# Designed miniproteins, single chains, continued (3), part 51

Each design is a single chain, and the fold is of that chain. pLDDT is the mean over its residues in the fold that is shown.

## One batch from the design tools (miniprotein)

Design m9760
Fold by ESMFold2-Fast:
Structure m9760 (fold): chain A 65 residues (1-65)
Amino acid sequence: SIEEEIKALEATIAEAQKSIAELKSIDLSSLSPEQQAEYEKQIALGEARIAALKKKVEELKEKAE
């Protein structure tokens, strides 16, 4: 059902947000410049994916009307 799909997406968003928060908690100053750039890239990609998933949730909610 649409409700189950929304709930599954919201759970995925919550897990992704937790993973991004954990990445942001890492002391990047202890890493090489190349490692720092890779972590920053992964955070940016993760945040973009979370935004896309949130948009999909809104689209599903609109269709459930």
Scores: mean pLDDT 82

Design m9761
Fold by ESMFold2-Fast:
Structure m9761 (fold): chain A 101 residues (1-101)
Amino acid sequence: SMVTRAIGLALRAIGHLIDAELALERGDLKTAIEHLREALELARELLELGEKRLARLIAERALELAEKLLKKAEEEGDEEAVKEAKELIEEAERLIREAEE
């Protein structure tokens, strides 16, 4: 069932968003980047299934967390994490735009 598949992808994406937030709280930028990347990939899959609302909600939360990641990376002087955070922000913004079409 497409509905069962969409629910499974959304639950996995939510799990990655929670893990990303927890990683950010403990200052683990690398782990936060990995979980945000997974959440955005799952949001992309939801968008391909036509689940625009779920994809947008996940991408909006990922954008918020990626912006927090960027601020922490800039504060720490982690140039690689700054670059990866900016790429995550761009992908989240792209997903949000595509989900509104």
Scores: mean pLDDT 92

Design m9762
Fold by ESMFold2-Fast:
Structure m9762 (fold): chain A 96 residues (1-96)
Amino acid sequence: MDKAAEELAKLLRERSTNPQKVADLLKKMADAIEKNDLEGVKKAYTELSLLPGIQPVPATPETDKLFTELTIAAYGGIFSKKLADTLRKIAELLEK
């Protein structure tokens, strides 16, 4: 498992009142990234950002880089298979 994914999953679990909802939205975002669906990525990211406590502050260089990649995907349309895989790993960790 990726260390950055584990650290972000921990932050999201600590800050979110509904980790399952966060996991579901991360999976939707990963699916949209894999389909090159910019509107789907933006919608999932917007819904995620509206959940209470969901915006973690950067804790490490790895988590900061991941948040930057998420923002670029949501607003810049730059997608990668690696980002989608990372989001699925975070969702899996949140469901434990």
Scores: mean pLDDT 70

Design m9763
Fold by ESMFold2-Fast:
Structure m9763 (fold): chain A 79 residues (1-79)
Amino acid sequence: MKLKIEGGAVRSTGLGAEALVNKEADVVELHAKSDVPGIGSAINHGMNLVASAQAAGLKARILEAKAEGNDVTVVVERL
């Protein structure tokens, strides 16, 4: 199941991590407002999701990361 989350980057990343860890979603798509612009910010939020899944004993990967200024989009899949 794919879950789309929108909002502030920190809160959205936390909600996405919970959904992956609790097996509520197989794929999380974040559309978030970040205080730091650019693709590096998008990748960093995706890496935080992957790290949270790994800390719970799960495998995850970033499928897509993009940014338009402070608007970041990241798609993370649980393996």
Scores: mean pLDDT 82

Design m9764
Fold by ESMFold2-Fast:
Structure m9764 (fold): chain A 95 residues (1-95)
Amino acid sequence: MLEELEEKIRKYLRENYDNVELDEETAKKIEALAKELFEKYGVKSLSEEEIKELEKAVERAKETGNEKDIEKAKLLTAYLLLKALEIAKEVLEER
């Protein structure tokens, strides 16, 4: 069902964050934060503006190599991808 989307998300994370180990605890924290952002902002779908901000954050992290910029880009990527996955699951389960 959503296997293709999950595979694409995993591939994106590997290509952009190769050599980054996400342990199970960290993954759960990112998932919890993604759910919090979804509830807090009440947004049902990803906007082009959100995607562009993500791309900008990733480019910034690549340019600076700064630990804070890298962490910001990593977390924002995970949040938006997990948000998109949850929206897709909800739509398929309800319809």
Scores: mean pLDDT 57

Design m9765
Fold by ESMFold2-Fast:
Structure m9765 (fold): chain A 75 residues (1-75)
Amino acid sequence: KKEKEEEEIRKKLLEILKKYSASPLPSKETLEKLLERPIEDILKLIEETVANYENEGGLTEEEKEVVEELKELLK
């Protein structure tokens, strides 16, 4: 169900934001604003963010944790 999947993604993203008080990815405020957008925009930004960090290869410990949780949202 489309709506159920969208809500699950938003909930998971909120959990990630709450877990990391200082988000290493796009500012916490930017991510919170993104949650108000269509799910396609949210997924696109998550994909771009994950790909960018994976391609860089120089992830901090905190960034690696965030990337793993974001990858779960893309499954």
Scores: mean pLDDT 66

Design m9766
Fold by ESMFold2-Fast:
Structure m9766 (fold): chain A 81 residues (1-81)
Amino acid sequence: SSMEEQKFAEEARELAEEALRRAPEWEADPSQVEQARKMAEELTEKAEKLKAIPEASEVANIAGSVAGRLYAIAEKREAEL
């Protein structure tokens, strides 16, 4: 794969790790629901682009999984409102 594809995959991994670190904050604070949903949407978009890169399929799965967790956080908090 190209250096650009490798950089994009690394950026997606870093964003997924950051989202996982921040997930407890979003779970604890209903005012952060919008941030959780926005991050889930961004990770979903990056995961779809990574699916086109065979070497990045594992990172695509990780980003998609993290996005799913953030969507679950947002949906649970929206149901409590």
Scores: mean pLDDT 82

Design m9767
Fold by ESMFold2-Fast:
Structure m9767 (fold): chain A 81 residues (1-81)
Amino acid sequence: GPGLEAALARLQAVIARAQAIVENSTSPALKAQAQAIIAQAQALIDELTNRVNDRPDSWWLDRIAALEAQVAALEEQLAAE
């Protein structure tokens, strides 16, 4: 449904932003942190597409928002390079 499509779009946007950090950063530590965000976002996509998952919507939204905040913090670190 539209809620699932919106959640998947947000996670795909996080992955794209984190991939840009991996491609453009000169810091091995920043690249590693961005790769960890990509892995976490991909894991959430896999869990969201599992229809037997009974987690409340607030749990998913909180996890997506946390990844968005993490990638934004890494983008600020990239801008400081």
Scores: mean pLDDT 84

Design m9768
Fold by ESMFold2-Fast:
Structure m9768 (fold): chain A 94 residues (1-94)
Amino acid sequence: MRAEELLRGLEELRELARELGLPLVAERLEEEIERVRRDPEDEAVLREAEERAVEVAAVLARAIEAGRTPSREETERLLAEERARLAALKAAAA
């Protein structure tokens, strides 16, 4: 995905996270947006941001399905779980 398309996707996820009342998720998305803006041609930066977008999208989907806003501590746990799951999937794909 091109940096512009990735930034648009990250910005959309950040807006959704804010609407759902998940400030920790929005903060992490803002960090990835700034990282991509600094190095839009760095393939490693773009790949990391894509991975973070996948993790965040999964957490947002879980929050929507649950019908309630998780606490900050719950959000941190969910982000860690999705990160571990993605890492396991990447290892299995080798």
Scores: mean pLDDT 79

Design m9769
Fold by ESMFold2-Fast:
Structure m9769 (fold): chain A 73 residues (1-73)
Amino acid sequence: SKKAVEKEKIKQVLSELGIKESLAAYVMTLYYGGYTHKQIAEMTPLSEDKIATFFKRLVEEEILTEEELKLGR
C-alpha cells in the first residue's frame, strides 16, 4: 500500500540520521501537536538542527509537503 512505501522511506531517513523509530514517532506527534522545532529539541535528545534536517528529508522523500513543514503541521 502507499502507507507501506512511505513507512519504508521513513525507515531509510531514520537510518541515515541515526534516529530510532520510537523517537521519530514521538517527534512527529509533537510536531502535529503544534510544537516548534526548538520546543521538540527541549523535550527530546535531538538538537534543533537534527529535527530540521529530519523534516527537510521527509519533504525531499515526498512524505510531507513544504506547506505542511512551513505551518508546523
Scores: mean pLDDT 74

Design m9770
Fold by ESMFold2-Fast:
Structure m9770 (fold): chain A 86 residues (1-86)
Amino acid sequence: MASPEIRERVVRLYRAVEELRKHLTPEQQARIDRVVAEAHARLQEVLADPNATEEDLRKVIQEAADRIMEILEEAGIPVPPELKEV
C-alpha cells in the first residue's frame, strides 16, 4: 500500500509535468505523456501486487522522473525544481 509520502511524490511528478507543458512543443509533450502513462500503468500494477513494497513504488516514480529529465536534457530545457524533488 502506498504511504502518504509516496502519494505526495506521485502528485509532485504530475504537477511538474503539467507546469512543463506550457514550455514544451507538442512533440516534447507527447514524449513526456508516454512516460507518464507508462509510469501510471506500472504504479497501478505495483499497487495491485500484495508483495510490492514502498521501495518498489519509489523506484517506479524515480524511473519516470529520470526519463522525463533525460527528455528535457535532450531538448535543452532546464529541469524544474519540482521534478528534482520527486
Scores: mean pLDDT 77

Design m9771
Fold by ESMFold2-Fast:
Structure m9771 (fold): chain A 66 residues (1-66)
Amino acid sequence: SLSEVKKGMEEIIRENEDAPVEDVARKVVDYLESVKPTLSPEEQEQAWSIMSRLIEEFGDRRRAEE
């Protein structure tokens, strides 16, 4: 489900919080691509929107901490 995909993306960010933003973004994108076939077209669009937001928020938080 979309909720499970969102949780998966959030867990990847959490587990890789000390990694470079670029590496975290790549892992999240790879995860989304791997689960994409389990989602409807509408859920795929929503998942990409959620992914983009989560990566931007992580990047902003990382810059504020350093």
Scores: mean pLDDT 80

Design m9772
Fold by ESMFold2-Fast:
Structure m9772 (fold): chain A 78 residues (1-78)
Amino acid sequence: SSIRSQWDNADADQIRRIFARMLGVPVSTIDDAIRAMARGQPMPIALIQGMIAVFRSLGFDDSAARWQARLARVQAQR
């Protein structure tokens, strides 16, 4: 139904806003990342930096190191 679709879309929007706040990036950066990934393009640098900060704060050092390597690769391609 249209009501359910609107509700699901509202939840998705709220989750996007929560992620943006948690990562310290604008909501547009989350949208750009989703769009880029869907098109096979590299992820925005701001989102990669946010992910590194989140993984470090959670003590996921291996994940943080993997995302740091990803950041270096994306920066080298500019």
Scores: mean pLDDT 73

Design m9773
Fold by ESMFold2-Fast:
Structure m9773 (fold): chain A 57 residues (1-57)
Amino acid sequence: SELEKRRRELLERVQRLIDEMNAAEDAGTLTPEQRAAWQAEIDRLVAELEKLDAELR
């Protein structure tokens, strides 16, 4: 379904952001400002996932 596709896309996007943030942290290039910005984006996408999960149930 379209909701399942959207959920998968959101999950993949969250995972990519987490991977990028972890890579930047490991490289010592992650600034507090960048961490906050990426965390805010992850939180936004997680909220979208929770909304879609409620619609799928």
Scores: mean pLDDT 82

Design m9774
Fold by ESMFold2-Fast:
Structure m9774 (fold): chain A 93 residues (1-93)
Amino acid sequence: SEVLERALELARAVAERLGLPRVPSRETVERAVREVQAGQFTPTDDETELAARLAAARALGLPEEELRGIAGAVSTPAVTRAMEILRAVLELV
């Protein structure tokens, strides 16, 4: 779908810009799109999963406040990196 292709392109661009340990796979991004559409996801500190989730939310047209909520639902040690990922997602659209 157009949403999946946009989310995948955005997630890969974010991973490249920030030097993430793994580039999100198509499977990871497809799962993220489904989870975001369902409004059902478990908070994660994994940078790759978070990048896929935020890219999916952006591609689905969720407002910035919802993306901030997703990025903020991480443990305290992960919050700085989560905000860097959010910023990259917002800048790369």
Scores: mean pLDDT 83

Design m9775
Fold by ESMFold2-Fast:
Structure m9775 (fold): chain A 74 residues (1-74)
Amino acid sequence: MSSAQVGFLQGMASTMTIHGQAARESGDEETYKSSALAAYYFMEQGEKVDPSFRDKLSEETREMADEGKRLLEK
């Protein structure tokens, strides 16, 4: 599988996590939720390409993606 594809998805998940953190700090709950859902989406796409994808993410990115999953399951 392409390392460039894995790197792109990892970068997107990290970017959504940064946006989600900034939204939370500014009190923008809707942007925070949207960013968390997007981080979860990119994590799921990454895991389809590389089953170890989750382990390549930062702890903060995994937490944001897990929050996105939790919001989707409600």
Scores: mean pLDDT 82

Design m9776
Fold by ESMFold2-Fast:
Structure m9776 (fold): chain A 105 residues (1-105)
Amino acid sequence: ELQELKDELADLLEELLTDELLEKLKPVIEKLLEKHEARAKEAYENMTPEEQKELLREIARELGRELKKELLKLGFPEAMAEAVEMLISNEGSVEEFRELVRKLK
């Protein structure tokens, strides 16, 4: 579920970023998650379990890409935006994300 990605991202951002940056990112993250959750729920009811899993994976990749675009608009470095995209699309680990954030500081 996209809610798990939201919770994981929120916890990591709270740990690794300042309160000011986290507050700035939360509305963007919530808006994107709301859009994708509505779409996923509508399609989910008509799919097999395998199709549901692949749809959630595709939505996670798209959400990551959209978050990257929003972070770039807000003036974040490309490497930071890419790290968030990797985390959301489940292609990166928490340790990989922390390593990238550390290199940006």
Scores: mean pLDDT 63

Design m9777
Fold by ESMFold2-Fast:
Structure m9777 (fold): chain A 100 residues (1-100)
Amino acid sequence: SEIEELLKEMIEIEKELKEKYKDRPDLVQMEEEAIAGLEKFLENLENLSPEEIKRKMESFIAYEEIIKEYAATKYPEEAEDIEKAERKVIELYKKMLEIA
């Protein structure tokens, strides 16, 4: 399904962000939590209603906004690069929400 393929792409992007943040254990932990959540979402996708899919996407958007705000606060010298990366992920989640 289109949603399944997008979720797989999101998981790969989050794994790339985890690698990008590898020297920042707090950001690594947040990305690991995002990856675990997405993998669980993918595993349960066939059992979810359209409304449940929408709610899960909204929760992932909220979580990425929290990561973005946290990272900008804790790593201000890197805030622009981190914000750019996180904004790309958030926009992808928003695009998926339109399809769900």
Scores: mean pLDDT 80

Design m9778
Fold by ESMFold2-Fast:
Structure m9778 (fold): chain A 76 residues (1-76)
Amino acid sequence: MAELEAEAQAAEAELRELAAQLPDEVRQKLLERAAEAAAELAALKAAGASEEELLQRALEALRELVREAREALRAL
C-alpha cells in the first residue's frame, strides 16, 4: 500500500506540472480523460473493489494521463 500511495502521489505531481505547461484546450481534453478515469474508479468502488485494487487502478490511470500529457507537450 505505502509504495503504491507514494507512486500515485509522484504521478499526480508530475501530471500537475505537465498540465500547467499545456494550452487551455489541450489541458481541457486531459481533464476530460481524468474525469473518465475517476468515473471508472467510482464504479469499481461501488462494485466492492478493495482499496488496494482501487489505488493500483488509480496509479495505472495516472501513468497513462502522464504519458498523454508528455506526448501533447512534445507535439507543441
Scores: mean pLDDT 81

Design m9779
Fold by ESMFold2-Fast:
Structure m9779 (fold): chain A 107 residues (1-107)
Amino acid sequence: EKLKRLIEKVKNLKPSEIEDYVVAILYHLLKEKGEKAFRVDFLGIVNALKFAPNIVKAVLTVAYVLGDEETRKLALELAKKYNIDISEIENADPEEVVARAERVLAE
């Protein structure tokens, strides 16, 4: 179970490493469970981690870049609500987000 392994590793990560693992977990969830399940999970993560703005930004970036039109609109609404810079999310490269996630998943 790749997802279970990633969640266990998060407990022992430095703050700078947490963002990469969050991106990988969300990318894996989207690929394995599909868009509807992903929307529920990413909303839960944003609500749980709202005290960590860099992690919230990473979550919203994955949702905006890799999600469908409905998920993208929701990510932008949450970015405004939590005062995350929307331009940083909109200008993210989808290929770099995927490469970042796959690097973590390949270990």
Scores: mean pLDDT 75

Design m9780
Fold by ESMFold2-Fast:
Structure m9780 (fold): chain A 80 residues (1-80)
Amino acid sequence: MQEKIDEILNKVKESLKKIYELREQGKTEEALKVAREMVQDIVDELEKLGLTPEERDAVRERLNKIYEEFQKEYEAKKKK
């Protein structure tokens, strides 16, 4: 189970990288589409794992932290 959660988080990191690359190219609508697909895939996978509400909230907090870290790293690198 823990390995499956880590796999989901790694997929999120890859999707976030692609989203930022699309944003850099000015493809904002495509980036948003990838983001929505990523969220749907995560929800489906978490439901398959049969997590409790508390476990799901913990995973959401980890996902939010990953997003914040990527956002800050991207902004730092893109600063002119």
Scores: mean pLDDT 72

Design m9781
Fold by ESMFold2-Fast:
Structure m9781 (fold): chain A 62 residues (1-62)
Amino acid sequence: SMSVKEVAREVAEELRKIGEAVDKAVEESKEARDKALSEGASKEEAQEKGLEAFRKALEKYL
């Protein structure tokens, strides 16, 4: 059986992994948005590209 300290350690490890995945997803989202804007996309199109990249990155890293 896991002790409370062991459970807390496992929870902290999972939160760390989630945080790393979210950070990477935010980076990929920003890169996709900035690329779209640099290629002449509208703000709305760039936001859609950013959201799609964020979703794909979360699927990749989580």
Scores: mean pLDDT 86

Design m9782
Fold by ESMFold2-Fast:
Structure m9782 (fold): chain A 81 residues (1-81)
Amino acid sequence: KLQEAIEKIREILEKNPDLPEFLKELIEKMIKDLEKALEEPEKQKEVLEKLISTLRDLAERYPEYKEVFEELAKVLEEALE
């Protein structure tokens, strides 16, 4: 599930090439955090929950990118099930 989530996030990033660079950097950092979590299965749930919370906060803070952040959060929520 986590590997699939990483792949879907990369696809979302590729689908949105016109995102500002700071946002692309944030998403790439999130991918790195998820890749690190692949090496520690026991921490995957905590990492996913933290990132979901962060993405929802970002959606409230940057409403112009809300749709992208909500899509990313849904991918991570799917990985929890």
Scores: mean pLDDT 79

Design m9783
Fold by ESMFold2-Fast:
Structure m9783 (fold): chain A 78 residues (1-78)
Amino acid sequence: LAATAAARAAATRLIAAGEEDAKAGAAGVATVVGRLTGDYAAAKATGEAIAAQSLDDARAAIEATLAATGAAVAARAA
């Protein structure tokens, strides 16, 4: 519990300092997703939207987006 509180505080500080790292990460994910789906423009727009969020929020949004994109990839592959 105390470790979780400390981790969230550290994450908040890193988000403030490393928002640009989150942008870079989101851009990387968008590139991979775009190549897999063939819809790079849509994936890039989603990645840029995620980059505007905090690190914890970005991680949750990335997980949700990847789950939805994974389903879309499966649908297009089928």
Scores: mean pLDDT 57

Design m9784
Fold by ESMFold2-Fast:
Structure m9784 (fold): chain A 83 residues (1-83)
Amino acid sequence: ALEAELRELEEEVLRLAEELKKVASEEEFEAAVREAVAVALAAGPAVEARLAAGDREGALEVAREAARRAAEILREALEKAKA
């Protein structure tokens, strides 16, 4: 289900953030987290619009896409920090 996928992505984001914190500078970590949070915040209006239209599945899909993008941002930052 979409909720289970969202939970898995949430857990992945947290794991990536913890790993990034160990290898990146505080500045690099803060920048990556800020970018990931900005992606989540930008998705808010779309989630709200879907919920207002009664499209709960669509709202979860938008949230899942935002979480996936946040995970990608953190993964890219982690690879860059290791280079």
Scores: mean pLDDT 81

Design m9785
Fold by ESMFold2-Fast:
Structure m9785 (fold): chain A 65 residues (1-65)
Amino acid sequence: ADKELVEKVLELLKENPAGLSQSEIYDRLKSEGYSKQAVSDALKTLIGEGKAYFDARTGRYLAVK
C-alpha cells in the first residue's frame, strides 16, 4: 500500500472515533486522486499492523490506540 495514504487513512480514523466506512474514507480521499482499491489496501495494511480494526456491528473501521 501507498505509505502516505496509509498515514492519511489512520489520521482520518483517529479524527472520527465513532468509525468510518470504506466508502466514507474513499469519498474523503478521491479528490486527492486515490482509488477505492488503494483505500482498501491501506485499510488492510493498518489492520495487519494492529493500528485499525473493523467493527462488524456498525460496518465501520476504527483506529486502535
Scores: mean pLDDT 83

Design m9786
Fold by ESMFold2-Fast:
Structure m9786 (fold): chain A 86 residues (1-86)
Amino acid sequence: NAGIQATKEAAKKASDTQIAGLYALIEFYEKEGNEEGVKRLKEQLKAMGISLEKAKETYEKLKDTDPELQASLERFRALVEAFRAA
């Protein structure tokens, strides 16, 4: 069934983007010193059955190819720079 397969592939892509975004946000919060944020995001990955290493691998694969992830990374960088410049 091509329809079911296409739906699973779309769901996997969306899931991979979310996993990569969670990893990027963990790095952002670690740089910011937000230990509570880091803890909550790591707990979310664990609840999804995703290791931190797998999340990093997914992020590394998508960071140059996923426009949504790229936009999120640019927002995180802008927030870090604004915070550090203050």
Scores: mean pLDDT 72

Design m9787
Fold by ESMFold2-Fast:
Structure m9787 (fold): chain A 108 residues (1-108)
Amino acid sequence: MEETMRSLIETMKKLAKTETGKEIYKVVEEAARKALEAAKGTPEEAARESLRAILEAGEKVSKLAEENRDSPEVRKLGREAISALSGAAISFVGELVQHELEERRRRE
């Protein structure tokens, strides 16, 4: 998950040649920084805060991509960013589900 976010940042760094590309890059970089900062807490809190940051970044990237949909470069960058953010979100949801199942087993 952390590696996925770093890989996304590196990919977007190469594509941040346009003004809109730089704006998308900043949104993803900020979300990744918030996720990495949250990872210093408990695993459950880290997963919840990381998921929140990823969902917020996804909304902002989707809006920027939609406003610039006539640009093939922006569409490609937005699609790659959404794909990576979606993958990270699925991973964090999986961790939260596993934690809830384990907690329920401890109460029985």
Scores: mean pLDDT 68

Design m9788
Fold by ESMFold2-Fast:
Structure m9788 (fold): chain A 58 residues (1-58)
Amino acid sequence: SIEEKLKEEGFSDKTIEAAKLLLEGASLEEAMKKTGELNEFAIEGAYNQIKKLIEELF
């Protein structure tokens, strides 16, 4: 799954959840507050990786 691939790349569960919230249309600030992830760059990294995987697999 996409989540398993992100975990293999070293992204945490909360970072992945925050990135998924961004894909659903949440703001970065909302995603950070909801998940407790404080690393903005980690969230953006996971979000970009999910987009890349979607382009390759779907």
Scores: mean pLDDT 80

Design m9789
Fold by ESMFold2-Fast:
Structure m9789 (fold): chain A 62 residues (1-62)
Amino acid sequence: SSAEEEAEKRRKRIELEAEGGMEVMLASSQGLASSEEEGKKLVDEASERARELEREGEELLA
C-alpha cells in the first residue's frame, strides 16, 4: 500500500475514535452515566484519549 493509503486509514481511525470519545463525554454530561463518579471517570478517560488522538493527528500531518 502507498503512504497515502496508510495515512488515510490512520486518519479514519483517529476520526472514529475521536467521535466515540465525544459521544462518551456528551453522554456523561447529559447524565446518562449510572452515577456521578462513573460520569467523571468516563469524561477523564475520554479527555485523555482525545489528547492522544490530537497528538496522533499532528504526527500524521508532519
Scores: mean pLDDT 67

Design m9790
Fold by ESMFold2-Fast:
Structure m9790 (fold): chain A 86 residues (1-86)
Amino acid sequence: SSNEYAKKVIVEEVKRLAERAESLGHQDVAEAFRKLAEAIEKVDPEDVETLKKISRLVREMQAALDAGDWDRVLELAKEAEETAKK
């Protein structure tokens, strides 16, 4: 159950990043985050290594977003989505 909770926390963090990107006028980035959230929801909660990698990438996305580096945010979102689909 703790792994299910951890996954839910990551999904909610990504959804908050999507809302923030949309409020800043970056609809393409917001859409990438929504696709990422959907991909993470499909990850097996017992796949702890995948969830740890995604969690790290989400932290990097947050830092890039705080820096206004939208190209880096989009790159990281795509990497995280590919990680979730593996």
Scores: mean pLDDT 87

Design m9791
Fold by ESMFold2-Fast:
Structure m9791 (fold): chain A 92 residues (1-92)
Amino acid sequence: MSPMERFIEELMERYPIFREASPAFKAATSNPVSLGEILEDLRAGKISESEAVQLMLEMAADVMAVNPRDSPEYKAALELIDDLAQYDKERA
């Protein structure tokens, strides 16, 4: 398992709402791309690590655009962005 694959699995445990394309996830975002789908595409070689990061950032931005700032979904998206920034710093 690559470091990125492991990181996405850790994100899926930390943010259950983004793990799978559930009704709650579909209601929280205009783009229903889940962390599980990103992980599967990465494992299949359909996307690069850079593309996986970009898709996660786009998902978080979509969640923040359609949810109130005090919602659990918005807070989870902010925390996800912080986790992505921390992962990037550890790779630099």
Scores: mean pLDDT 76

Design m9792
Fold by ESMFold2-Fast:
Structure m9792 (fold): chain A 88 residues (1-88)
Amino acid sequence: HKVNISEERKAKLQACFDNVAAQQGKLSKRQLRVELVKCLLEADGFSTKDLSEGQLLILAGMATKEQLQKVAKRDGLEVPAKVLDLFK
């Protein structure tokens, strides 16, 4: 169902995209995808402590450019092109 995103949560989600974009060229594309997924889950209040690197990679592999753009448009977020280029 429709849930209104809070301004605080929106800011946390935007910071995830911006922080990953800033790390472009410092980390591998695989590491950047894992960092983004971990950040987004933690921003939504999920603990990532019990998730393995393999589980985070699976979740990152399920994310597509289209899905990220759709979520960003829904929640009023801006996804940098550098971040979109990490996904298929």
Scores: mean pLDDT 73

Design m9793
Fold by ESMFold2-Fast:
Structure m9793 (fold): chain A 86 residues (1-86)
Amino acid sequence: EVKKIVAAIKEILEEKGELERSELAALVSKKTGADPAFVGKVLEALLKLGLVEERVGEDGKELVSLTEEGRKSSVEEMAKKVEEEL
């Protein structure tokens, strides 16, 4: 489960660069079949680990993107770190 969610997050962010946090969570949930609340927990863990970063856009939207470490990390490594954080 965690590995599939992490893989989907990384793939979407690599393709789109940056997008709204709520939109990312919805897309990941749709793609993986995971509970949106659980996707949210995985995102919080990735933020805490510095693998994903967040900024507030001009419209007050929370925009998320991969950090340099997140881009360099494998899905397997990221998933392991997230599982240790949960």
Scores: mean pLDDT 83

Design m9794
Fold by ESMFold2-Fast:
Structure m9794 (fold): chain A 67 residues (1-67)
Amino acid sequence: LTDPKALEMLAAGKSKEEIVGYYERQAEEALQRARTEDLSTEAWVARRLEAIGFREDAREVERVLAK
């Protein structure tokens, strides 16, 4: 898994659904902040890239923990 946080959650006994949900929520929150804050173009792009990163982490967790 790419993110040490995913490994930490697995060690804590979190399910695939909980781990994927964590990253999906992080992506949603990053996009929400990009939408609601009056950000510069650079800050807006940074928030969007952050959201993409969390989405990719969620996809990796789904793939790695798939049957």
Scores: mean pLDDT 73

